# Designed miniproteins, single chains: the designs that were tried, part 29

Each design is a single chain, and the fold is of that chain. pLDDT is the mean over its residues in the fold that is shown.

## One batch from the design tools (miniprotein)

Design m1053
Fold by ESMFold2-Fast:
Structure m1053 (fold): chain A 107 residues (1-107)
Amino acid sequence: AARPAGGPLTGGRTAEADELAELARRALEEAVAEVDNPAARAWLAALEAGGGLRDAIRTELARALELVMRAHDLSPEEARELLARRFREGRSLGEIMAEAQARIAAK
């Protein structure tokens, strides 16, 4: 996710990124309610801690959801469900992002 993609207008971009981050946070909450995934629980705890760490985690969650959407040609809600399923499978955010990036690179 190296390309800024689209307009350098912070307001609109920030609102969209915050919405994607919130969907990904919901996926984390669904997964940690169902299974013991320490990596997913750590990300959720970091979001609840606040400060700069919260902002960094929100950025990564938004990026992960965007990658899942692109990799699988899914809507935001469908990508949220897939992300929740991956977390229930015990996968870390990094593993989910790597899988999505590999799928995008494979055509």
Scores: mean pLDDT 74

Design m1054
Fold by ESMFold2-Fast:
Order: structure tokens, then sequence, then C-alpha cells
Structure m1054 (fold): chain A 67 residues (1-67)
């Protein structure tokens, strides 16, 4: 589930839930402005330092729901 992406980020010592939620809003804005799926995935890696396909897929799915 999308909530598992947040828990995974927290488990890896990454940003708080609030910062991950801010990232999802940023990704949704990128999608609304015509950013590609690849650009969104690269932004997740850059912001969280996590190159995990499950985390990237879950955050991208959440961003698409908000776009």
Amino acid sequence: SDMEALRRAEERGLASTARVNELVQELAQMLRQGASEEEVRQRIVARLGVDDDVTKDNLLARARELA
C-alpha cells in the first residue's frame, strides 16, 4: 500500500512523514506540469536517497492520485 512507502522511508532513517508527504505534493505538481514518469522517479531518488523500486512505485502512484 502507499502507506508502506512512508514506513519504509522512516525505517531507513529518512525524513519524517510530513517531509515525505511534501515530496508527494511536489511530485504531483511535476506530473501536472508534464514531467515524465522517469523525471518523477529521479526526483524521489534525489530527495530521499532511496533507489528502491517499490518505494518509487508507491510514491509515484500517490502523486498520480493527486495530479
Scores: mean pLDDT 75

Design m1055
Fold by ESMFold2-Fast:
Structure m1055 (fold): chain A 94 residues (1-94)
Amino acid sequence: SEREAKVEEVIEQLRALMEGVLLHLADPAAPAAFREAARRDFEEGYAMTTEEVIERIRAGAINGELLAGFIKKLLEEKDYESLRKVAEAILEAA
């Protein structure tokens, strides 16, 4: 379905976002203060619940680094149901 295709597209974008943030955190050319701030947001996201992330998405109160940390956790835990719920929340907020 068209909706299903859009959800899968958002999931692919979330994976790419996570990979991009991880590469940036590992980049020695990036300013140290920026990397520290991004790492704190990433670690905060990694510690969040699915419900907290969805509420922040709906409120427009989430950044890419927080989201990347949360997505990293879901992929490690193979929580594809929560990953899909987050993708649907992003699609609805757009």
Scores: mean pLDDT 87

Design m1056
Fold by ESMFold2-Fast:
Structure m1056 (fold): chain A 55 residues (1-55)
Amino acid sequence: SHMERAREAAERAREAAERGDAETAQKYSVLANAYGDEEAGREAAEWARRAAERA
């Protein structure tokens, strides 16, 4: 279940990044990492970084 939540958080980070919401992307990145799925956490962090670069 925590892996599924991490994946969902990563997808939310991606969606926020795609709409230019860097702050929301970062918040979901923190959630994805908190759930402990290393791959989902890395993906979410990358989307948060890209959103910040666009801001």
Scores: mean pLDDT 80

Design m1057
Fold by ESMFold2-Fast:
Order: C-alpha cells, then sequence, then structure tokens
Structure m1057 (fold): chain A 77 residues (1-77)
C-alpha cells in the first residue's frame, strides 16, 4: 500500500537532515531545529505508513540522526 509514500517521506526526512547539518555549520540554530523537527515528523509518518522492515530500519536511523542533530543545535543555542 503506502510503500511509495513511506519512501517519499524518508527521502524528504534525509534532505531535511542534510540541510539541518549545513545550518548547524552556519550557526543557524533556529532553522536547523525546525528542519530536524520536520524530519522527525516525516520519519514517524513513514513508520505509521509501512510494516516493511527495511523502511522501518531507515526511519529509525533517521530518528537517531535527528536526535543527534537536535542535541548539536541545542548546544549552539
Amino acid sequence: MAVEEARADLEAARENLEKAREYIKEGKVREATLLVVAARILAIAALIQTDDPELRREAEELLEEARRLAKEADKLA
């Protein structure tokens, strides 16, 4: 069913986390934090949409990266 939707959400989450990393390097903590939150929402949406173990693993990895980036952004605030 929603495999394509889950993949799209995970791809968007990855793009948001990559952009958040660049904002952290620039000291743009607010912008980075918003992108990390957006990536979390997308990864959680993917987990709700699919039981595919590979996509679920990808979502969990993205949630861990989001958590790390949120911690780094918090240090800059």
Scores: mean pLDDT 83

Design m1058
Fold by ESMFold2-Fast:
Structure m1058 (fold): chain A 94 residues (1-94)
Amino acid sequence: SFREEVVKDLRELIENSDLSPEVREEMEKIIAEIEKTDDKEELERLISEAVGLILRQIGDEIQEALADVKAYEAGERELKPLAKELLAAREKAK
C-alpha cells in the first residue's frame, strides 16, 4: 500500500542519514502516526514534518562537523609542546 511504501522510505532515510537517537525517536513517533491516520491531508502533513526533521538534523550535523574542524585547526584539542612554543614566540615578537 502507499502507506507501507511511505513507512519503508522514511525508515531507509533514517538509516542513511545517521540521525541522533532523539531525532530517531521523534521519527518513530511520526511513523506510528502515519500508520494510524486514514486522512490524506494528515498523511501529507506528517510526511512533511518527517522530512523537515531530517533536514534540520543534517544541518545540525554539518554545523558540528565545521566546529570540530575549526577547533582542530585552532589547536584547542591538541596543543603539542611545539605549538605552545610557537605561540609564546609570537607573543614575545609583539
Scores: mean pLDDT 68

Design m1059
Fold by ESMFold2-Fast:
Structure m1059 (fold): chain A 58 residues (1-58)
Amino acid sequence: MEKSRALQVAELLQQGKTNKEIGEILQLSESTVKNHIAFILKETQAQNRTQAVAILLK
């Protein structure tokens, strides 16, 4: 199953949600959401979050 917390964060980022909104939806702190975004960037080796989301969700 590919649905990790990082993937859930990526899907919400693709929908244009802010870090705060993602935290509210997933019941995470904004800092935790930022940590997941950093993990997504590292896993995809992307230079920015938009590119990382495109790679991860394709």
Scores: mean pLDDT 76

Design m1060
Fold by ESMFold2-Fast:
Structure m1060 (fold): chain A 85 residues (1-85)
Amino acid sequence: MEELRRKAEELGEEAVRLFKKALEAAKEGKAEEAKKLAEEAERKAKEAAELALKAGELTEEEAEAAKEHARKLAEKIKKLGEEAA
């Protein structure tokens, strides 16, 4: 349980780091790079939510909300990159 929780936390931190890099790339008009980083961040965030659910850290509803939030954030970053390019 603690190992699964730690892995979820590590993946969550990685997702946050990738979202920050994606946002930076988007602001610089690097649309393709921003898209790639945002998609990778979304994938890691979703995996973190699933592991947190299995570890008992989240309810099923909270895990789905976290996944939807990650998806929307990735969409927002991709759109920002397209607008800045």
Scores: mean pLDDT 83

Design m1061
Fold by ESMFold2-Fast:
Structure m1061 (fold): chain A 60 residues (1-60)
Amino acid sequence: AELDRFLVEIGEAARNGDYEKVRELLRKAGLSDEEADRIAREFVAGEVTPEQLERVRAAL
């Protein structure tokens, strides 16, 4: 599914420390600039959990 592919891309960008990529993917998914910035910072800091990914999925 497109959503699953999108979440995989976010996870890979976060693991690579690519903050700008994570932020842009979240914004394209419909999150606000503030929400995308906050979540991207958390993901890049290495705080990516299955629960956080499901929270993003629920917001889409």
Scores: mean pLDDT 74

Design m1062
Fold by ESMFold2-Fast:
Structure m1062 (fold): chain A 55 residues (1-55)
Amino acid sequence: SKEKKIKKGLKLVEEIRKKNGFVTDEDYKEAAKKAGLSTSTLIKAEQEKFEKQRQ
């Protein structure tokens, strides 16, 4: 499902952020490709996650 793909992409991005302290545009592209998502979908999903955690 799309939700499972988003969770997979978010986990990959979280791992990169935890290791490096930042995520590059290329990191987002690779994580999205591995999860079967568009890069924009993955970026939006992470942004929504941060907004939910902030508020």
Scores: mean pLDDT 82

Design m1063
Fold by ESMFold2-Fast:
Structure m1063 (fold): chain A 74 residues (1-74)
Amino acid sequence: SAREAALEAAVERALAAQKALTEPKAGDGFSTSGANFGTPSWVAKTAEEAEAQMRRLMRTAARRGLAASEENRA
């Protein structure tokens, strides 16, 4: 539904904002090769999997919160 889509969008935006605040972008430039991403591909792959899993968990928590709110309407 539109409400669930809005919750997922909010979760995604919040996660992106938090990541932007905590990730040291300047540190990535410390690579001597001049590459912005001096990270091995397996590390990047694992990080993306962890991010997807975190998004899933946040979405599940938001869904449970929505169910609790609907119960309060009764």
Scores: mean pLDDT 60

Design m1064
Fold by ESMFold2-Fast:
Structure m1064 (fold): chain A 85 residues (1-85)
Amino acid sequence: EVRVAIRLEDGRVYLIIGDIKAGQTVTGTDLETGKEYKFTFDKDLRTLKVGDTVKIKNLETGEVYEATVVEKVSDTDYVLEAKKV
């Protein structure tokens, strides 16, 4: 099982469970509120290494983030730090 934590500058964290392909719509859950949002990534998750960046769009809010991979444990656990563009 693949898990992706997206940490925002305001302290919000979205958790995505599942593999991510470029342009695919995926569901992330806000860990504070439990609310689900739809996201797209511009790169396949499995191609990313620590230090790589990926562009993430929240389809409900229209917000766009540049996210950097800060942790990767095997190909199953990813932590990204996201900055609003």
Scores: mean pLDDT 85

Design m1065
Fold by ESMFold2-Fast:
Structure m1065 (fold): chain A 66 residues (1-66)
Amino acid sequence: LSEALRKALEAVERGDFDTAAEYLEQAAKLHPESADLFREWAERVKAREDVGPLVEALRLFSDEPL
């Protein structure tokens, strides 16, 4: 499910934004229906924009199974 998203979240929390962007791009390839969203997140991470709300969104998708 969200293995790539979990890895992206871990990378963001570590400050490894390049690795986080790679995992977000992987998630986009695995989930074409949500590819635009994941690519937007990858661009924001690469730009070093405010990643707090992005981290919260990644947590939500990573923990999709309740």
Scores: mean pLDDT 71

Design m1067
Fold by ESMFold2-Fast:
Structure m1067 (fold): chain A 61 residues (1-61)
Amino acid sequence: MSEEERVEEMERAGRRLLGLVAEGRLSAEQAEALFTEWARRVLSPEAAERVIAAFRARLAA
């Protein structure tokens, strides 16, 4: 699996977490913590920081 494929998977996971926050099933803080921990485990540090920053921006919007 390429890193691009892993980034796409993380983007899909992020959208799911945002949906759970919108439904009131997760807090924004819980969703950010889960996404951050997962991204740092499966992606390079550079890719992880990019997807985490994008997720935080979407969560704040």
Scores: mean pLDDT 82

Design m1068
Fold by ESMFold2-Fast:
Structure m1068 (fold): chain A 106 residues (1-106)
Amino acid sequence: MTESEINALAAYLQYTPIEELEEYLKKLEEELSKKKFTKEGAEILKEISDKALLIATNIKESEIPEEYKEIVKEAAEEVENEDLSDLEKLMKIWYLAIKKYLEKNK
């Protein structure tokens, strides 16, 4: 992941309501359980990515807590060496980042 992508996902975690994060966590978990790439999974990933980019473009980098950037980095590192497609890796990074964030902020 680029620094820009890490910042976008961290901003998404910070500024998205917990209820919406829990909904996307369930959707991503369901798609990952299928053990294959699906069109539905790609659409979910696109929705989250588009929203994260919109949030990130309206937030100063200094307003994103470093601990949320670290959550995203940890999620990316856990997935880096898994035998998955690039899109499945990205989906799993989103899943793990949301899960880690919710565990710290519930």
Scores: mean pLDDT 78

Design m1069
Fold by ESMFold2-Fast:
Order: sequence, then C-alpha cells, then structure tokens
Structure m1069 (fold): chain A 68 residues (1-68)
Amino acid sequence: SELEELEKRRKRALEQLSKVFSEEEVKKIDELLKKYIEAKKNGDEEEARKYEQEALRLVIEGMEKNAA
C-alpha cells in the first residue's frame, strides 16, 4: 500500500540521516515525518504538505550545519 511504502521510505531516510545528524536532530525530523504519514492516513493533504515541507527544511538546514 502507499502507506507501507511511505513507512519504508521514512525508515530508509532516518538510517541515512543518522549517519550525519545527531540523535536529537533525527528525532525532530522523525516526529515531522510521523505527522506527515498520520495526515496522509487521515486524507489531510494540506496538513501532509505542511509537515513534509517542514521536515525537508530541517534536513536542508541540518545538512548545511553538519557539513562544516
């Protein structure tokens, strides 16, 4: 199902992020991804988009910070 695919993608993303990001940073991103998946389960596409964008922003900011 689409939700099973999203959960797999979330797990793979967190594994990759854990190689570069701190546990606290990964936890914050994970919480947003969980909210994204929950919004998708509820059919709330607007809320899902919001949490997706917030998670992406944290990833970009964290990559810039941790690449120094």
Scores: mean pLDDT 80

Design m1070
Fold by ESMFold2-Fast:
Structure m1070 (fold): chain A 84 residues (1-84)
Amino acid sequence: MERPVLSETGSERGKAQAALLHEVADEIERTGRDPVEVIEERLRDNPALSEEDYELALRIARNAKSNEDAALSLRLLGAVTAAV
């Protein structure tokens, strides 16, 4: 059955997604680069991040008022993902 394996894999994937979002947020804040460009470079085809979370991250970046807002929002998304 896939369910027990999927449950464990899902937990690890959630942690990986949270860590990845935190790393991207740190890079945006530290480098001052366009959040959309950083997200597209780091996350577009990354299997650790779900397609839904990737689209949400892009939406957050496009609507952010500043790099600080984008980084904070991405860290919050990561924290929510890790908390499941």
Scores: mean pLDDT 72

Design m1071
Fold by ESMFold2-Fast:
Structure m1071 (fold): chain A 89 residues (1-89)
Amino acid sequence: MSEEELIEKLAEMIAKDPEGYAARLAEQARGLRAALPELPEELRPVAEELARLAEEAARAAAAGNAEEAARKLVEALRLAQKALDELRA
């Protein structure tokens, strides 16, 4: 699945339940921010950026901008994958 295909599928799902996605993404961002002090220092910048992207995605979903919310989520997934690959190296 390409990045563009993933964005399209996520946008379709978000558009069907924008308020539910906005609420869940905001909750996930709060949980991630609460966990920051317990994370290794090397992971904190990535976790902060992931929380920021989730917050932006939640706002976009609440505003009815499903495509923008999907783009932010895909950006977050790509960032998380890069961080995991770096830890495995």
Scores: mean pLDDT 83

Design m1072
Fold by ESMFold2-Fast:
Structure m1072 (fold): chain A 61 residues (1-61)
Amino acid sequence: MRDVAEAEAAAAEYRAANPEGAALARGIGATLREIGDGIQEAIKKGDLSSAKSNPVPIQTS
């Protein structure tokens, strides 16, 4: 028999490997973090470049 702690650890890994809900949540979280990081870096670069944080408005896309 396995002890309860070992069974709980296995269950946590099973949820992580188990289907679409967990995979979707991870994907969304990663995307949101990427966006946040990109915005912060754009602001920093804009400040160093005479307060120009986004070049997109310069040219119509």
Scores: mean pLDDT 59

Design m1073
Fold by ESMFold2-Fast:
Structure m1073 (fold): chain A 63 residues (1-63)
Amino acid sequence: MTAEEYIKLGKEYEKKGEYEKAAYYYLEAVLLDPNNKEAWKLLAEVAEKLGAKESAKYFAELA
């Protein structure tokens, strides 16, 4: 899969309220393309929804 494909999957799971699965796919996207600011932003947003405030802040700084 490409980073874009992982972002698409993450967005699908996020729409279903499956934030843990969405976070997994966004994490895979940033590992494949660390320069993808959208993927870091989406990972930060989902981490915040999961209550991982420190991780969310860190990921937001990378976006």
Scores: mean pLDDT 81

Design m1074
Fold by ESMFold2-Fast:
Structure m1074 (fold): chain A 61 residues (1-61)
Amino acid sequence: SELVKKGEEYLEKGLKAFEAGDYETAVRYFMKAVQYYVDAGDIEKAREVAKLLGEALRKLR
């Protein structure tokens, strides 16, 4: 699925930003990844990425 591929691309970008300590960029990419997985109907992957989004948001606080 094209939507799953987009989700994977944004998840990878988010993880790289997170590893670099760029939590603002990681949040943006993880939000995009969640949206694509939701649109694809892949709820389990969306939940996994949402946990990473939560971790990135906690780093900003």
Scores: mean pLDDT 89

Design m1075
Fold by ESMFold2-Fast:
Structure m1075 (fold): chain A 61 residues (1-61)
Amino acid sequence: EPTLSPAQQAADEAALPVVRAVNEAMKAHPDATPGEIGLAVRKALESGEVTPEAIIKELEK
């Protein structure tokens, strides 16, 4: 709960799509490790396409 400041609320809201994309990727690839998910998310953030599809594509190489 982001009750500390409006800046925290904005940051939390910006992170929500990433969290949801990670959850969907884990559902599609339950054998994926947190490290593999983290690397895929990092690449998606670099390209600006933080979607479940992009993360799953990175997990599949």
Scores: mean pLDDT 70

Design m1076
Fold by ESMFold2-Fast:
Structure m1076 (fold): chain A 66 residues (1-66)
Amino acid sequence: KAMELYEKGLKALEKEDYETAIEYFEKALKLDPNFYEAWFNLGLALFKLGKTKEGMEYIEKSMKLL
């Protein structure tokens, strides 16, 4: 379920495992593309990896879903 995958992504963020966090948020979004919290946290994880452009695009995506 999307929520379970999102929670695993949050757990990975807490461990600073940004690649694993991104993987779980992407899986959550495949199940629920309107899950704006997952888009936002995907963007934050990308910023932590230095992928600023991709991070900004996903944060903007999350704002459109509010």
Scores: mean pLDDT 83

Design m1077
Fold by ESMFold2-Fast:
Structure m1077 (fold): chain A 76 residues (1-76)
Amino acid sequence: AASNEEVKAQLIEELERGAEKAAEELRKQGKDDAAEQVRKTAEETIRRIREAESVEEALQAKFEGGKEIAKIVKEA
């Protein structure tokens, strides 16, 4: 079974890849403010995942951060 640390590492990697692609596409469209919002949201979400005391808290942090990033992209 995956350790809590392995789960957190996987969640962080997935979030970083998604956020990086979203920010790159937004910048390509001239939406620099939205791209910066995505990056700041990703950095805060990664911090929350690392600080989570359980896998459940880490998953919740990623879910909330992912929703916020998706909203920024959709509204941009």
Scores: mean pLDDT 85

Design m1078
Fold by ESMFold2-Fast:
Structure m1078 (fold): chain A 100 residues (1-100)
Amino acid sequence: MSEKEWKEAEAVFHLLRGRSLLEEGKYDEAIKHFERAIKLAEEAGNKALVAQSYLLLGEAYMKKGDFEKAKEYFQKAIELARESGNEDLLKKAEEVLKKI
């Protein structure tokens, strides 16, 4: 496995853990996992994975009631999804942003 592939796999693992923590109401712990996923995805150069990580980070802040940060991270997810050509992720990020 390349260093890039390892970092992508580690980022995905942190996203999965963060999602589980969100379901448990452990928002601050989930945020830490999503922030780690962003760093790993950025180091891997995977814009789609960075976009997905920002989407989940925005959802975590929304659940905490921090709508200002949630909006900021959803907007970052939209920009990166457009750059990566990920139409499904773009649609999902735009839909969540409309709820704020």
Scores: mean pLDDT 87

Design m1079
Fold by ESMFold2-Fast:
Structure m1079 (fold): chain A 59 residues (1-59)
Amino acid sequence: GAKSAEEAKKAAEAGLKAAQALGAPQETIDYLRKALEAAEKGDVEAANKYLKEAGEHFG
């Protein structure tokens, strides 16, 4: 998991770009968007929760 809001934001942005490029399920994309939004608000715990959910829904 990310240790800072900046790290979480970078992880969510990279994950979202990869998920969209690979045609990942909409559920995965939705979790990555929620992770990015949480990271932008400084909520590292919520961002890490959504990043984990996105990973679990990759297939």
Scores: mean pLDDT 80

Design m1080
Fold by ESMFold2-Fast:
Structure m1080 (fold): chain A 55 residues (1-55)
Amino acid sequence: SMKKATEELIDKMLKAYDEAKDDFQRAASLTGALAVASSNPEYRDELLEKIEKHL
């Protein structure tokens, strides 16, 4: 489903956030995850909660 695919993409971005070696890479990964969540209004709140829970 689109929701599952979007959640998986966010998980990959959050993994990149965890594995980031510098502040730029960390910010870029987090910004990417937030952009994906914000671009999916049907699932936005749930996706943002997923990101917040990971941080």
Scores: mean pLDDT 84

Design m1081
Fold by ESMFold2-Fast:
Structure m1081 (fold): chain A 70 residues (1-70)
Amino acid sequence: SAEELRREIEERAKAGTPPSELILMLTVAAHEGTPLSELHRIVDWLVEQGVITKTQATALKKTLEAVHKM
């Protein structure tokens, strides 16, 4: 579920998991049909926590939209 994904990403980010692994988790979730609105909320949270930059977040959101449309 989107709620479970958010919890797992928050826990992993707080534990110091590399940003590349968190990005991969979000990309897989987008490919599996997780709503883009929920994925965007997680991406915005990662920016707020300093895990990724605003520029990286913009690029990631475009990637998530592209794989979700496939």
Scores: mean pLDDT 87

Design m1082
Fold by ESMFold2-Fast:
Structure m1082 (fold): chain A 81 residues (1-81)
Amino acid sequence: MEEVEKLVEEARKAFEAGDGKKAGEALKKAAELAEKVAPAYLAENADVVDTTGWEERLAERMKDLEKMAEALEAGKAPEPK
């Protein structure tokens, strides 16, 4: 999960620099990485993290990241209205 947060930070910095395309690509990679590492993270941290509903919340988060990536590449703000 740490690397997912790193990609989100890279997206934020790219967006601040006015590079929506790079920001979108970084958010897309963050969503893909989250999908790959989530099962291992949940398995290793089941005794520390309440996993009830966490997978669903992560899936929603990943969908939001993909929408944001597409919006940024198109030059639109995510959640436009």
Scores: mean pLDDT 62

Design m1083
Fold by ESMFold2-Fast:
Structure m1083 (fold): chain A 65 residues (1-65)
Amino acid sequence: SGVEVVGRLVARELGVDPERAVEIVREALKLAEEQGVEAGGRYLAEKLGISVESGKAVVELARRM
């Protein structure tokens, strides 16, 4: 799934546990579906210590896969 692929890529890029990254991306996608890409992107940014812009890009990438 896109969540698993993107979660693993994010884990590799940031040096974070793959299982944790996949779960964070999964929750961000759920938030994006319920409250919009902005909410999902902010959640990712807060949990992973990245910019909101980067968080939104990760959400959009995972949704397209």
Scores: mean pLDDT 85

Design m1084
Fold by ESMFold2-Fast:
Structure m1084 (fold): chain A 58 residues (1-58)
Amino acid sequence: SSIEEALKKLNKGLKEEELLEVSRLLFETMEKEGVEPPDDPVLQKVFEYMKELLEKEE
């Protein structure tokens, strides 16, 4: 899954530009496919951060 690959990249500490692109792809895919974010507190923090980045770059 592209979402799983995106999450693995985030866990490796992506650069800001990569993080923004991955975040955009991830949220678009989640919205289109109806995928829930993982039930991991660390990953939920990452999702929150990505959401903030996307909102700022709107």
Scores: mean pLDDT 64

Design m1085
Fold by ESMFold2-Fast:
Structure m1085 (fold): chain A 58 residues (1-58)
Amino acid sequence: SMMKEEKAKELRKKFNETAQRTGELTQKTIEEGGKYRDEMERAAREAAELLKKARELE
């Protein structure tokens, strides 16, 4: 259904944004050490959950 497809698209957009943020935090963790590590790990988990939800709607 079109609404299901739109919801999956929204979740994939949120996944892409969170994955980009995770990449930025990963780079900061490499460069600046442990200050960003916990935030990076949280962002990575959020990205994984968003992708899982998007895939369940497809």
Scores: mean pLDDT 82

Design m1086
Fold by ESMFold2-Fast:
Structure m1086 (fold): chain A 79 residues (1-79)
Amino acid sequence: MEEGEKLLKKGLELYKQKRYEEAVEYFLKAAKIFEEEKDYHSAMVAWNYAMKAFLELKDLERAKEAFEQSVELAKKNMA
């Protein structure tokens, strides 16, 4: 089974349960695996969910960092 997809799915389950701190950990792990696989689209999706979870936690600084990572990965996905 694709490990990145499994981690992203677990993060989404936690996000739906409003367990945002745990959801972030899984989204960040998924993003790292997708980046290592050069699946920049899936990495971008994982960073976007991390941003949403940080916003729910009212962590505006880390939400901004996650957004910036998503933008950089979108540029790599075009290359």
Scores: mean pLDDT 84

Design m1087
Fold by ESMFold2-Fast:
Structure m1087 (fold): chain A 66 residues (1-66)
Amino acid sequence: MLRVVARGLDARGATAAALIAIGDGGRATVSGGETLTVVAEGLSEEGAQAVKDVAESSGGTAEVSG
């Protein structure tokens, strides 16, 4: 199972990333103030890629590990 740490997200990007992670059967933790960080865990390869893609499309960065 893969983990994604997504950083520099707005509320829309963070919400989308968290919902993708939950939909993939994983979990997500959202933290931060002005910019949000999402730590998504328990992901498939498809779920991890989707979280990464939404984070990057929101102007953020994402690191995949597992």
Scores: mean pLDDT 86

Design m1088
Fold by ESMFold2-Fast:
Structure m1088 (fold): chain A 74 residues (1-74)
Amino acid sequence: MSERELEEEVWVSLVDMFYAIGKRALERGDLEAARETIELLRKLKERAEKEGLEEAAKRAEEAIKELEKMLEEQ
């Protein structure tokens, strides 16, 4: 495993962690925490795109879309 492969895995794991946090916030009705988590995911996506971490960026985009959809449906 190269350093770049480790970076990609770390970023993907970070995206998955924030997605889980945002989903749990929505499940308990904490809309403010959910919005904050979406903003953190947007920043992660922007940095992943800048670093060329395509898989991490794609995962962040999907997480953002799913959380935004759930937030709007509340």
Scores: mean pLDDT 82

Design m1089
Fold by ESMFold2-Fast:
Parts: C-alpha cells; sequence; structure tokens
Structure m1089 (fold): chain A 71 residues (1-71)
C-alpha cells in the first residue's frame, strides 16, 4: 500500500467516524429542535473536515445526507 493510498484511507475513515459519532449522538436526543441543531453542527463539521482533507464532494455529500436523514 502506498503512503498516498494510506492517507486517503485515513481521511475517509475520519469522515466516516465523524458521521458515525453524529448519528449515535442524534439517537440519544429526543427534542426535535435539539436534534436539528446537533445535525446542523455535525453537517458543518463534516463539510469542514471533508474540504480540509480533500475528500471527493460525493463522499462529503453522502455523509451530510445521512446525518440530515437521521435528524
Amino acid sequence: VSEEDFEREVAEALLLMVRGIALAELSHVTDPQERAALADEAVALIRKHGERLGLPQEFVDAAVADVRAAA
């Protein structure tokens, strides 16, 4: 495995981890307003990290869609 491939795998894993944590936290929040606020914060973090890590827009958009669907 090349160093470049490893860095890409780590970046993808980090975005998926942020998505997973957001989904888990949303499952513990019962107030719809608090769920919406948490989802918005999670979406902002996913976009920020996705852009910083240079991940394809399609991966970032899919993670955002999953978080918004869970809210």
Scores: mean pLDDT 78

Design m1090
Fold by ESMFold2-Fast:
Parts: C-alpha cells; sequence; structure tokens
Structure m1090 (fold): chain A 85 residues (1-85)
C-alpha cells in the first residue's frame, strides 16, 4: 500500500516526491485530488485545470514543507475560481 502510494505520487508529481514518506505522498495526492475536484465542480475549463496541474507540480518542487504545499494549493484554487467567475 505505502509503496503504491509513493509510486502514484511519483507518477503524478515526478522526481520531486522520490524522497517523501508514504504519509507525505498520500497527503499530497489527497490535497491535489480534493482541490482538482473543487475546480471541476465549479465548471472551470480544461485549460484552467491543466494550468492548475502544472502549478501544483511546481509547488511540490519549490515547497519546503508539506504544510507550505497544502497552503499554496489552496491559494491556487482560490485564484483560478476567482478568474472563472
Amino acid sequence: IDEDIKAGALELFGEAVKDWTPEEALNAILSYAVNLAILKSHGVSDETLKKFEEDAVKLIKEAKSMEEFRKGLNELVDKYLEEAK
């Protein structure tokens, strides 16, 4: 299970998550998935969803902690929701 979670995170986010614990990887996947679902539920375009994915990958590479990544994701979601309205 833990190895599968890490493999999934590696596929989704790339080499940046290679050294993450399974718990950190799971938390990142869940945070990403929840925020992606929020954007989809508000009817944002596929183009906006792609930009969100690209920005989320950049956040993972640049974030110094799991908490910083989670906060950055929430800010990105708010930004894209504001642009969609």
Scores: mean pLDDT 74

